# Designed miniproteins, single chains, continued (4): the designs that were tried, part 60

Each design is a single chain, and the fold is of that chain. pLDDT is the mean over its residues in the fold that is shown.

## One batch from the design tools (miniprotein)

Design m14206
Fold by ESMFold2-Fast:
Order: C-alpha cells, then sequence, then structure tokens
Structure m14206 (fold): chain A 52 residues (1-52)
C-alpha cells in the first residue's frame, strides 16, 4: 500500500531527524543539527512525492 510506504518513510525520517538533533546537542552544535534535521525531512518529502 502506498499509504503504508509513505507512513514508514515519514516515521524513519522523523527518527533520523531526532537522532541528528540529539547528536548535535551532545556536540554543542544545535544550529547545525537543526539544519541537518530539516534536510532529512526535506529528502523524505521528496521521496514521498516520487512515489505518487
Amino acid sequence: SIKKKIQELTLRAVGEALRAIGDGIDAGKVAEASERALKILEEADKKIAEIK
């Protein structure tokens, strides 16, 4: 199902983004981590668009 695939990609991207933020906090690079998290979410959105 397309819906299940979109849901899986979204959840994976959110998990990766949260992990990147956590790593950035540990490294004292919160601003860079936020930018990285946004890029991860943008890449997931692009992949979702390619499925439709």
Scores: mean pLDDT 81

Design m14207
Fold by ESMFold2-Fast:
Structure m14207 (fold): chain A 62 residues (1-62)
Amino acid sequence: SEELRKLISRLIGKKLELIGLELELENPALSEEERRALEEEIEELRKEIEELEKKIKELEEN
């Protein structure tokens, strides 16, 4: 399925982005404001990943 392929590609991309952001969060030179912004971005990205995984599962089971 073209739709399934696109969703899987997006999921992989977002998981790689999450790894990058989590590594950036390990930087001890980050300001408190920069750290908070990264944590908020990570939280939003995790929610997007969970939603994509649910959609992929639904399409695979159909």
Scores: mean pLDDT 86

Design m14208
Fold by ESMFold2-Fast:
Structure m14208 (fold): chain A 55 residues (1-55)
Amino acid sequence: AAEAAAREAREAVAAAPSLEEAARIGQEILDRLAATGSDETVKAALKAILETLRA
């Protein structure tokens, strides 16, 4: 679950056409994951997003 969420977030952010769109997509993914109540999954997705943005 956490690995799958991190992979989804990384791929979606990496495919974004702009930094602004990447931030929007990342926020939507984090909001969706937060709704499930899984802190571990949210943390994994956030880490993946930040790692993708610094590349």
Scores: mean pLDDT 75

Design m14209
Fold by ESMFold2-Fast:
Structure m14209 (fold): chain A 60 residues (1-60)
Amino acid sequence: SPEVEALRAARDANEALLDAAVAAAEADPSTSPEEIAELREQRDRAVAYLDRLIAEAEAA
């Protein structure tokens, strides 16, 4: 469905953007381990949220 396709595209785009942010933070020696951990948690939460929306849309 168009809704599922849009949600999958949003998930992939957000995952790529957040993965890039984590990689940039890891490459930056001024970034603390705590900041990197927070970025990873933000990534995981954002992806999980979109995965849930995809599952709900597929069930509808």
Scores: mean pLDDT 86

Design m14210
Fold by ESMFold2-Fast:
Structure m14210 (fold): chain A 68 residues (1-68)
Amino acid sequence: MLSGLETGKLMEELIRQGLSFEEAAKKALELAGEPSEERKKVLREIGEKLREIGDAIQKGLETGKPPQ
């Protein structure tokens, strides 16, 4: 029903296998097939937001500040 739910589950599985969020997202999209244009927009927005969170965590680890 929701290709995004299946994509999300695939991403979680791939992340558990040791892939980065970017690699998991790309591979999950390849495995699930290309989503509709509306779904691609939502996935881009989610990906951007999660990238910012990941970058904040990475910067915290590198600069010694905890992410907030």
Scores: mean pLDDT 65

Design m14211
Fold by ESMFold2-Fast:
Structure m14211 (fold): chain A 87 residues (1-87)
Amino acid sequence: DEVEKLVAEAEEAEKKGDYKKAGEYYKKAGEEYEKKGDVEKAIEYYDKAAEAYEKAYEKTGDPEYRKKAIEADIKAGMLRIELAVSK
């Protein structure tokens, strides 16, 4: 599946310290799992995207990465609420 390739690319970028690319690929993976209705996997990859973007912010000082990290964290939080109220 294409989403498995996105995850593999994100993991490779993360290992290389390319946190910008890692964040982008993890975000895309989260979006694809969300579209498939796999909410738990979507949360996992939005969390990883937020972590990667926060590290990109720490390395670059670019506030755009902090914004992307917050956006990913909010998305994961909203999905967690959805899971909690559906049980």
Scores: mean pLDDT 87

Design m14212
Fold by ESMFold2-Fast:
Structure m14212 (fold): chain A 62 residues (1-62)
Amino acid sequence: MSEIPEEELREFTLRMTAGILIAEGYDREIVEEAVAEVRKTMAELSPLEIQRRVVELVEARA
């Protein structure tokens, strides 16, 4: 079994978090802006930090 590359795991976490927030009723435009902002720095973040930052930005802007 090949390990999932760390970059793919970060991308998966980013997309999954965005999908959950949209499903919970947050505005898609706000979620997409938060995703774009986190994507700029995501290479230096853990998957957990990516999830936390996306949620925090969406909640702050909603």
Scores: mean pLDDT 79

Design m14213
Fold by ESMFold2-Fast:
Structure m14213 (fold): chain A 80 residues (1-80)
Amino acid sequence: MSPAELARRAQQRQNAFQAMNLLQQNIKTGGSKIDDIARLLAEVERSGAGGPMFTQLSRNMSAKDQLEIVDKVKKLLEEE
């Protein structure tokens, strides 16, 4: 793993964390953008920072279920 890879993963984690905070607020207010977060979660998974089990976020989920997944991924990113 190169120094450039480590820096890229750290940047992706920061971006994902910020996006998850915004999505959490949007879901609470009824304005969620699930597709945008799914793309960011895919980037985090691609970098190895997140777990593949958290790529279960989908447009067929309720806002409550989406919030629970976002909260779990946010906590994982914060703990790592």
Scores: mean pLDDT 60

Design m14214
Fold by ESMFold2-Fast:
Structure m14214 (fold): chain A 86 residues (1-86)
Amino acid sequence: MKTIKINEFTAGGVKITTEVKLEGDEVKVIRTASNGARTEFVIKDGKVIKTTVTSANGTATFEGEGELVDGPDNLTKKAIEELKKL
């Protein structure tokens, strides 16, 4: 498994950290907020196939067609390409 921490920013006073993990042919993007909220995206063949959102109110999982998760300035796509080269 290959992992890169690629992005860290602040939205509405909350710090968001983005990690990208390559697991076989799937890419997992994890966004963690300093308030405890967490979002996970599973990307396969350039498509988001699963999204899991965790908050104080519980956990929800969505499967099916979704948008490719991309960080500011396409950092997520660049990190995925670099992970595949390693």
Scores: mean pLDDT 62

Design m14215
Fold by ESMFold2-Fast:
Structure m14215 (fold): chain A 81 residues (1-81)
Amino acid sequence: MAERLEAETLLALAVMYLHLGKVALKNGDYETAIELFKKAEELARQAAELAKGVDPSLAQEMTRIAEEAEKLRKEAEEKLK
């Protein structure tokens, strides 16, 4: 139970950073967007790892959030070129 709550808390933080990164990306703050997406990816991957032994389907959802953050980070990096 505690591990699931910890994973859900990390996921909530990852989603928050993902949202802030999208806002920064729209505002043209590409460097800020990259850093926020990196943080979202890191937190989502940590959440997925904690969830693997408790809820594999939740872990897959968390991995999806990490993959979205990675994709958006690469998009922001491309805009800096």
Scores: mean pLDDT 83

Design m14216
Fold by ESMFold2-Fast:
Structure m14216 (fold): chain A 70 residues (1-70)
Amino acid sequence: SLEELKKEIEELLKKAEEAIKNGDIKTASRYLQKARELIKELEKIDKELAEEFEKKMEKLQNDAVRLLSS
């Protein structure tokens, strides 16, 4: 369902954020990759909601890149 897909994406992004905060970029990258795949499926159903999740994912990717660059 749409609600289950939304919840799964939210959980993956939360896990990615926690991994980034702990400096575990490899684990964060895996969660972000899974979230991206689900967001692509969501885009076929609800483009606006997918765009909101893409913004959250981009923020987390930028946070991870900054950690690697420091």
Scores: mean pLDDT 83

Design m14217
Fold by ESMFold2-Fast:
Structure m14217 (fold): chain A 95 residues (1-95)
Amino acid sequence: SLDEATKAWNLTGEGSRALKEGNYEEAIKLFKEALELDPGNVFAQIGLAKAYEKAGKYEEAAKVYRDLADRFEQNGGTSLAKAYRKEAEELEKKA
C-alpha cells in the first residue's frame, strides 16, 4: 500500500542516517523493518547490505548483495548485477 511504502521510505532514511553515524545494528533493524513494509524498496535493500558489511556480518551481507544482483539481472541492470555479485563473492571470502 502507499501508506506502507511511505513508512518504509521514512525508515529507509532513518536507517541511512544510522549507517552514516556508525550505528550499524540500528541501521540493520531499520532497513529490515522497511523491507517488511515494502519488500520492493531497492534503497532499503542496498542499505541493509551495506549495514551488514560495516557490522562485519559478511555472510548476511553477501546474501543481500546476491539478492540485489538477481534483482538487477532480472530488470536488465547487467552492470549493477555484476558489481553486486562481485561484492558478494569478495565478502564470502571474509566470512
Scores: mean pLDDT 89

Design m14218
Fold by ESMFold2-Fast:
Structure m14218 (fold): chain A 61 residues (1-61)
Amino acid sequence: SMMVEEVAKRTGVSKEAAELAIRMVRAGKSEEEIVEELVKRFGISKSTARRTYRVAKELLE
């Protein structure tokens, strides 16, 4: 997906992390739930996870 590639490019996270963020935003999950899951599964910082959430949400609006 072009959106997965764009999220990964803008945030520096893996395509797998970007795909999960997009999927969870589409599912209507909260920022808190998405950030927690990204930190837990990918070991990224909370600040990077929040940025990843915000970029994914922006691209889906």
Scores: mean pLDDT 88

Design m14219
Fold by ESMFold2-Fast:
Structure m14219 (fold): chain A 60 residues (1-60)
Amino acid sequence: DLEKNTAIGEAGKYLYEGDKEKAFEILQKVLSPEEAEKWLKTLEKVIANGRATVAELRAA
C-alpha cells in the first residue's frame, strides 16, 4: 500500500528528529491505533540500531 508506505517513511523522519508525537499522528492517519503502535516500535528499533552503528564508527 503506497499511502501507508509513504506515511511510515515520513513518520520515521519525525522519529529521527525526536518528534514521537508527530510521528504517531502521521501513522494514525493511515493505520489503526494498534498498527500505528507496532510501526512506531519497529521504527524506533531501526533508528536505534542505525544510531548505534554511527556512534561506533565515530568512536573509532
Scores: mean pLDDT 74

Design m14220
Fold by ESMFold2-Fast:
Structure m14220 (fold): chain A 57 residues (1-57)
Amino acid sequence: STKKNLEELKKEAEEEKDEKKKELLLEIIEGLELIKEGVLKAIEESKGVEEVEWEEV
């Protein structure tokens, strides 16, 4: 779902006629991509730790 939403926003930014709206959309997309990468990395790293410290508590 998150991947689809980012692709939709990117298409909307490309098609946007208003320069200010285009900049805002691009900024939002960049922010969401950074959050997505951070969350995915945290989940991946947490899986190893959670098996020992969290999920077995």
Scores: mean pLDDT 68

Design m14221
Fold by ESMFold2-Fast:
Formats: structure tokens, C-alpha cells, sequence
Structure m14221 (fold): chain A 65 residues (1-65)
């Protein structure tokens, strides 16, 4: 489910696996595109990875929801 993918992303982030966290949040968004919290958390992880343009796009999506 989208929530299971989101929780997997949170677990990866807590373990310091930023790429794994991004993958979990992206899967959550794939299953539930209106999942504002997943878009916001993906943006945070993308900023930590130095992917600022992608992070800005995800924040914009979250703000529309």
C-alpha cells in the first residue's frame, strides 16, 4: 500500500539511507499521487542529497494538495 511504502521510506531515512528513503516515498506517490506528506518528505530527502530543483518540484506538488 501507499502507507506501507511511505513507512518503508521513513525507516530508510531513520537509518541514514537517503536514496532508500527517496525510493520509498516515490513508491508511495506512485500508489497515491495526492499523498502530500510523501511529497514533502521526498523534498526534504532530495535537499539533503543536493537535488534542489527536484525538491522544489515536490514541494510545489505538495502545496497544490
Amino acid sequence: SAEEAYLAGLEAKNAGDLEGAAAGYREAIRLKPDFAQAHNNLAVVLELLGRDDEAAAEREEAARL
Scores: mean pLDDT 86

Design m14222
Fold by ESMFold2-Fast:
Structure m14222 (fold): chain A 88 residues (1-88)
Amino acid sequence: MKKEEAEKLYKEGGLLLMEGKFEEAIELYKKAIELDPENALAWTGLGHAYFLQEKYEEAIEYYDKALAIDPNNEDAKRLKKEAEEKLK
């Protein structure tokens, strides 16, 4: 049940992110992570929300959490590199 609830919150967060509602998306991603801290997609989504707010250092921290759970997450790898480039 908790894992299924986390998946729903992650998907709703993704929709809010697409609508530019970054703060609301972050809240849903954080709730998803509280319910299922091993959800690498929710960590990646949280990082992406911070990236879109130009908070690149925080975005990298969340991508690193996603990669600790799923080292083969290509989205987290790619987005982390983009965030690192922004900090140059």
Scores: mean pLDDT 85

Design m14223
Fold by ESMFold2-Fast:
Structure m14223 (fold): chain A 81 residues (1-81)
Amino acid sequence: KLVEEALKLVREASKLIQQGDYERAVELYEKAAELFEKAGKYDFAANMYWAASRLYREHLGDDEKAEEYLKKAQEFAKKAN
């Protein structure tokens, strides 16, 4: 079930962040966002992209990707109404 699978990925991403594996954590947040979008949970999808944006800015030093993911988060937040 999509929401259960997405939540499992979020928990795995949290563990990767604690281990310092920020790049893999972003990959799991992106997969979780896709599952939340399929489930119609646009607020949750927006939160995943917001988390990815922060990781790129604060830990990976990639301001361009941080801005890209921030825009995705804003777009999904608008879909949530």
Scores: mean pLDDT 86

Design m14224
Fold by ESMFold2-Fast:
Structure m14224 (fold): chain A 80 residues (1-80)
Amino acid sequence: MNILVFKITLPNGEKIYVLVDKENPDIIRAFDEDGNLIELSEEVKESIKKYVTEGKTLEGIEIEELSEEESKELIDKLFL
């Protein structure tokens, strides 16, 4: 399992954290800045999958990929 963690700034200025399994892109989990689980629309999930598989920057969305170390720290905090 290869988990990628992204910090995404939406066009409305809201920031979310998204966890994606690169081997199984259907496994997507999203959290807001307060650590609340967010359900993503299929359009947003598709856009994230395209970024993960093709490396394309999403229009109107700023994406920052977290390092493996930062990803582990975030997962540990959210596992609570």
Scores: mean pLDDT 70

Design m14225
Fold by ESMFold2-Fast:
Structure m14225 (fold): chain A 84 residues (1-84)
Amino acid sequence: MDEELLREAKELARRAAELAAEYVRARLAGDEERAEELRRELEELERRLRELLAQLSPEAREEVVRFTLELRAEVAEEARRLEA
């Protein structure tokens, strides 16, 4: 059971990272309307991810959190390089 939830949580984390990258691109393009829409979608995905994490074993939760932080760090690093 936890393996299914773990896969779903990682998929949501990946989608959140993709939306975060699109958000950065929209901001760089000056598209404030799209950036705001992407921000709301990202917040909703992160809320769903938190709910899934509450259902996972401690070990599985740690795995998803680590995976999510790594994805967010990667997106943030790419954004910094584009701005620098």
Scores: mean pLDDT 76

Design m14226
Fold by ESMFold2-Fast:
Structure m14226 (fold): chain A 105 residues (1-105)
Amino acid sequence: DAANIEKQIQEGRKLAADNLYRITKESIGRQYPDLSEMAKEILALATVYAYAKERGDTELAEEYYKKLLELVKKDREAALEALEVARELGEESVAKILEEALREL
């Protein structure tokens, strides 16, 4: 059943995104223990958004971008900290996403 296969693929993509978010946030916390919790959240959301965009998953990309914009609007300083860390790590796609989100404010 094509519909059932499609549903399993979508559920797998959501699980992968959730796992990437969690792992990324944990990894950032180890590398930058003094970084604000909000900046860690913003970095993790931007990373998952980049992942979803690269895979052409428009539903996941829209979901994570909305979450990203909400946090950037709540704490602009944390978003700037996240941008600096993304640049230091050479994560060009994530840095570009954060620059675009900051311009929407």
Scores: mean pLDDT 85

Design m14227
Fold by ESMFold2-Fast:
Structure m14227 (fold): chain A 68 residues (1-68)
Amino acid sequence: SSLEEEVKRLIEELEALARERRDAALLTYAGVFRHELEVVKTLPEEEREKALKKMLEALRQLLAQARA
């Protein structure tokens, strides 16, 4: 889904930012989101969409804070 693709893209951006800054804490957060995405992929469609939207909001907030 486009939501899943967007979440994956933001996780990749977070990983890239963490590697650029050599930020071990930020890389750990990216890993947690990566693991959560794999779990979310196993959920029924309705539950998966709700979880993806929450992840999208959290990732956007984290990236905004990290770039500030």
Scores: mean pLDDT 86

Design m14228
Fold by ESMFold2-Fast:
Structure m14228 (fold): chain A 58 residues (1-58)
Amino acid sequence: RREELVERYLKEAKEAADAGNLDKVSEIGKRLYDELVALGVPRDEALRTALKVIGEAL
């Protein structure tokens, strides 16, 4: 579930980055963080995962 979620957000973030919409990449990262925290992922781990997705999209 978590890996499927991360993969979906990474795809969305890559599409936004390819379009040159860096603000949207940041928003996607924030949404992923919030959703991971809502699923019970520790905040530190959720933040690292969201930042990794943003970095991989760029």
Scores: mean pLDDT 82

Design m14229
Fold by ESMFold2-Fast:
Structure m14229 (fold): chain A 56 residues (1-56)
Amino acid sequence: GDVILRNAMHDLGLSEEQLRRAIELYERGASPAEIARELGISVSQASNLLRALEAS
């Protein structure tokens, strides 16, 4: 699963801290829109990140 998350991080230009924050938000059931706002990315990028987290 780690390689999927690393690829998503690289494709989205996220730092390790941003990825950790995204995981925390995902674990508490945050929406793609909430994750996008918190990380400063688009809703589409947040949706792709959530899909990668679910696949991991």
Scores: mean pLDDT 76

Design m14230
Fold by ESMFold2-Fast:
Structure m14230 (fold): chain A 92 residues (1-92)
Amino acid sequence: DPALQALAETAAKAAAGLASLEAKRGLEKTVRIEERITLPDGYTIEVRGEGKADPKTKTGYGKGRAVLYDPEGRVLAEAEAEAVLTAERDVS
C-alpha cells in the first residue's frame, strides 16, 4: 500500500532525524514515535518509529512501521522503512 509505505517512511525519517539531533548533542539515546489513527467503521492505522543515536558518528538510525488493522484487529496491510540521517549533512 503506497499510503502505508509513505507513513512508514515518514516515521523512519522523523525518528532518524530526532536521533541525529541527540547524537549531535553527544547522547546515546533511543527515541520513539507512536501514533494510532481510528478510521470510520473501526479500521485502525498504527504508526511507529524508533530512532537510535550514535554520537560517535553524529548519526541517527530510524526504523518506521505502519500497520492497517480491520475492526476485529486482524492485520490487513503492513509497511516498514529505514532511514539514516547524519546531523552534519543534508540527506535527500
Scores: mean pLDDT 83

Design m14231
Fold by ESMFold2-Fast:
Structure m14231 (fold): chain A 88 residues (1-88)
Amino acid sequence: MLEEAKEEIRRLVEEGDYEEALRKAFEAAAATEGLSDEERFKILVELINFFGDLANDPSLAVGLILRVVGLLLEGKSTREAAREMAEL
């Protein structure tokens, strides 16, 4: 669930584990079932922006979203893009 993923991301950011927090955002978007590609993209953008707000780095959030869009333009699904981003 989106709320549960946000709580885990917040905890990891509070612990100073920004790398794990980002990985959890991408993993949650990739693992969530029953979503269309567009719905998955909306959730991924919400999680990336949530991370960016917590980390006080909105430019990083924008850069990550643009990288995801680049993968989609290459013909990958949102799920495939999220999986690749989760692998660091």
Scores: mean pLDDT 83

Design m14232
Fold by ESMFold2-Fast:
Structure m14232 (fold): chain A 81 residues (1-81)
Amino acid sequence: HMEEAEKYRKKGEEALKNGDYVKAAQYFYQAGIHYLKSGDYEKAAEYFRKAAEYARQAGLDVTADSFEKRAKEYEELAKKK
């Protein structure tokens, strides 16, 4: 799971360098999902937040709101233990 998270993180960073905010949001969201599968709630929240920010930059406001809600959910879970 950690290898897949790193793979998607790198793809997101590459998409950002190319100015492709839609792909950056998608790849960072996938990175968050794989961090979540590995039990890393803090990293999952971080990448869901990045996905929300770049979805917002791409004009995908509904998608950004959805990703932001998910980021906040896992930020709270990361605080518990």
Scores: mean pLDDT 84

Design m14233
Fold by ESMFold2-Fast:
Structure m14233 (fold): chain A 73 residues (1-73)
Amino acid sequence: MDEIKKLYEEKKKEEESVLSEEQKQQRFEEGRQYALDLHRRGIPVTDEDVLELIEKGAETFEGFMEKLQELLK
């Protein structure tokens, strides 16, 4: 969890995102919640996947979870 936070913060800091601080915080927190939920379920997730969820928004989370559930069957 903490590693994902650091990676996200460093990436956004270096890229100097055009997003407002509010948007950055919202997306980061959404990604954090998704990563936390996946971690609780014991589902492996990469920082790249988390960043993609943050960038594309919460709507992709549902599809992502469905795919993971199917793969883990």
Scores: mean pLDDT 61

Design m14234
Fold by ESMFold2-Fast:
Structure m14234 (fold): chain A 61 residues (1-61)
Amino acid sequence: MKVTIEEKDGKYVATVEYKGVTVKRSFDTKEEAEKWAEELKKYYEGLEKLREEVEKKKELE
């Protein structure tokens, strides 16, 4: 997964790319862009980790 934050015309554009899907959103501050990207990244990582957790944690932790 790739996350990029780019400044454009006084706004910050966060781009998250995951398995060929690209999502972009503009924010007024870099901090907001980073928070959104972190949340989206956590969501996608949660989906992948859930699959791995089922395989890894069949023995419980």
Scores: mean pLDDT 74

Design m14235
Fold by ESMFold2-Fast:
Structure m14235 (fold): chain A 102 residues (1-102)
Amino acid sequence: DEIARLQAELEALLVRADELHARAKAEEDLRRQAELLRELAETLRRGAEVARELAELLRAAGPEHARDAESAEVVAESLRALAEEYERQAEELEREAREREE
């Protein structure tokens, strides 16, 4: 079941994202914190891709799956927006770290 496999993959990526976020919040080194936030953003972008594939498969499965497909598309968009936010945070931390190292 391809849909079940993608759902499990998405759930695993979200668990990894939560772990990376917790590690980033606990990190005291600005450069290491930025690195963790960039890895978090990448993980969230991969999650968005999986959610988009899930939405496409659900839409192709028939009109009875339309609402589930729409839900998956909303998840994909939310994860993409969240990834952009963490990338911005990482960039700000990298800037602060450079200022403190000089």
Scores: mean pLDDT 88

Design m14236
Fold by ESMFold2-Fast:
Structure m14236 (fold): chain A 61 residues (1-61)
Amino acid sequence: DVNLLMSRLGQALAARGVPPETAARAARRIVWEGAPLREVAREVGLPQSTLSRALAEALAA
């Protein structure tokens, strides 16, 4: 479920100290729009490793 994955990714990012609005924007870009992690990392000013770890955590839940 795309909506559930988006919610989980947003929560995983927020748990890492990412502001809620930034976490929601990053989750939408990755899950709904299929944007590459490197591109989203540049857009939101986060390390790609942070996004990769959060996504792995969201997928494991």
Scores: mean pLDDT 82

Design m14237
Fold by ESMFold2-Fast:
Structure m14237 (fold): chain A 88 residues (1-88)
Amino acid sequence: GEAEEMAQKAIEIAQEALRIAMEAMDLASEKGDRKALLEAIGAALQAIGAIFMAELALKTGNLEMAQKALEVAQEALRRAREALERAK
């Protein structure tokens, strides 16, 4: 249903955010940029939270939870991209 489709989209976006955040972590770590590293870690943790929330929304069919997971996933993606640009 709608909740399942939205939750799947949230998982896909959050997985992309996590991948980008991990790349940012690797670059920041290599450069010794502690601030960039902490920002990348923050984005990664938010992405992980969005994945768990979206998976729970899928299991329960909870549309409100799926919507919230999508919002958190989109924010995590934005933060991950900012962290990657900072780490470059």
Scores: mean pLDDT 90

Design m14239
Fold by ESMFold2-Fast:
Structure m14239 (fold): chain A 90 residues (1-90)
Amino acid sequence: KLEEKIREYEELSKSEDPRVAAEALTNLARLLLEQGDYEKAREYAEEALRLDPDNAEAYRVLAGVYLAQGKEEEARRYAEKALELRRAAA
């Protein structure tokens, strides 16, 4: 169930380990983006980036949010940031 996944990630987002919390917040943001809740998806992705500023997946979620809202210029910038971070990590 979607509600069960959201609650599971909400619980993990309270982890004392900022990487675990950031991963959970990024998963919450992705699920909310898939549901069309762009406001909450953006909030969780931004929170994940506060805990882990090099989180490429959080930038990818932000790109998806802005693209879905028709803000193509903002979406492109976040997508470029996500790609650069993935290349740097390789």
Scores: mean pLDDT 83

Design m14240
Fold by ESMFold2-Fast:
Structure m14240 (fold): chain A 80 residues (1-80)
Amino acid sequence: MKEEAERAIREAEEATRALRADPSAKGDAVRAVNRVGAVIPELAREAAQTSRYIREGDPESAAEAAERFARRARELLEAA
């Protein structure tokens, strides 16, 4: 359980860094964020909202949304 969450969060952190460097990586970031929501049900609604922000936002807003979500997911995992 914790190992799956840790892996999903690492993938989201990597996708977020890729999105900051390359705006074309939005699709990968959306998939990674949604995977975190699937593995951590407490974040499912935040994952869906963040995915919308990534898809609909400009490159900077998308990267910021993904970064905030990845940080929030990391904080939740560390608190568990």
Scores: mean pLDDT 82

Design m14241
Fold by ESMFold2-Fast:
Structure m14241 (fold): chain A 87 residues (1-87)
Amino acid sequence: MEEAEKLNKEGEKLRSLGKYDEAIEKYEEALKLKPDYAEAYLNLGEVYLDRMDFEKAVEYYEKALELKPDYEKAKENLELAKFLLWK
């Protein structure tokens, strides 16, 4: 796999272990190598959602959708994050 995809997968594993700061670092490294990596933006949104940082979650899901407008998971998660932000 390319290095960006490897870093993204490492971030996913770290997130599953609750290591959110380390997961964020891996996703940011993936985005430095591949700035148009919509999945890495989705994953950043998911980590911020887990941390209840709904404003950051919205920001990253919107970036994922800007890069990939048909990204159903990002659209669904964006609506959830917006709902939680205003409740």
Scores: mean pLDDT 86

Design m14242
Fold by ESMFold2-Fast:
Structure m14242 (fold): chain A 97 residues (1-97)
Amino acid sequence: AALEHLERAIEYTKRALETAKKVGASEEAIKALEEALRHTEEALRAAQEGDYEKALEHLRKALEALGKALSLSPSEVFDDIYEAGRHVQEAIRALEA
């Protein structure tokens, strides 16, 4: 379900952010992960309220932020960013169905 994918995306993004801070990732990488987390949390809220258009808008912005984070982050963070992105894409697919 879309909500399950949103919850997983939040979990993986939080893990990525924790690891990024622990390994001393750049301020830009950390900000990109924080932006991705904010948008995914807003998407979950919008989806819970039945506002699927707003949820999709936030998920698209979350994907952009995750892509930026991936380009700026050290390799220790890659797996969690990839998994977060996969769950965001699955949430988008579920909400468009």
Scores: mean pLDDT 89

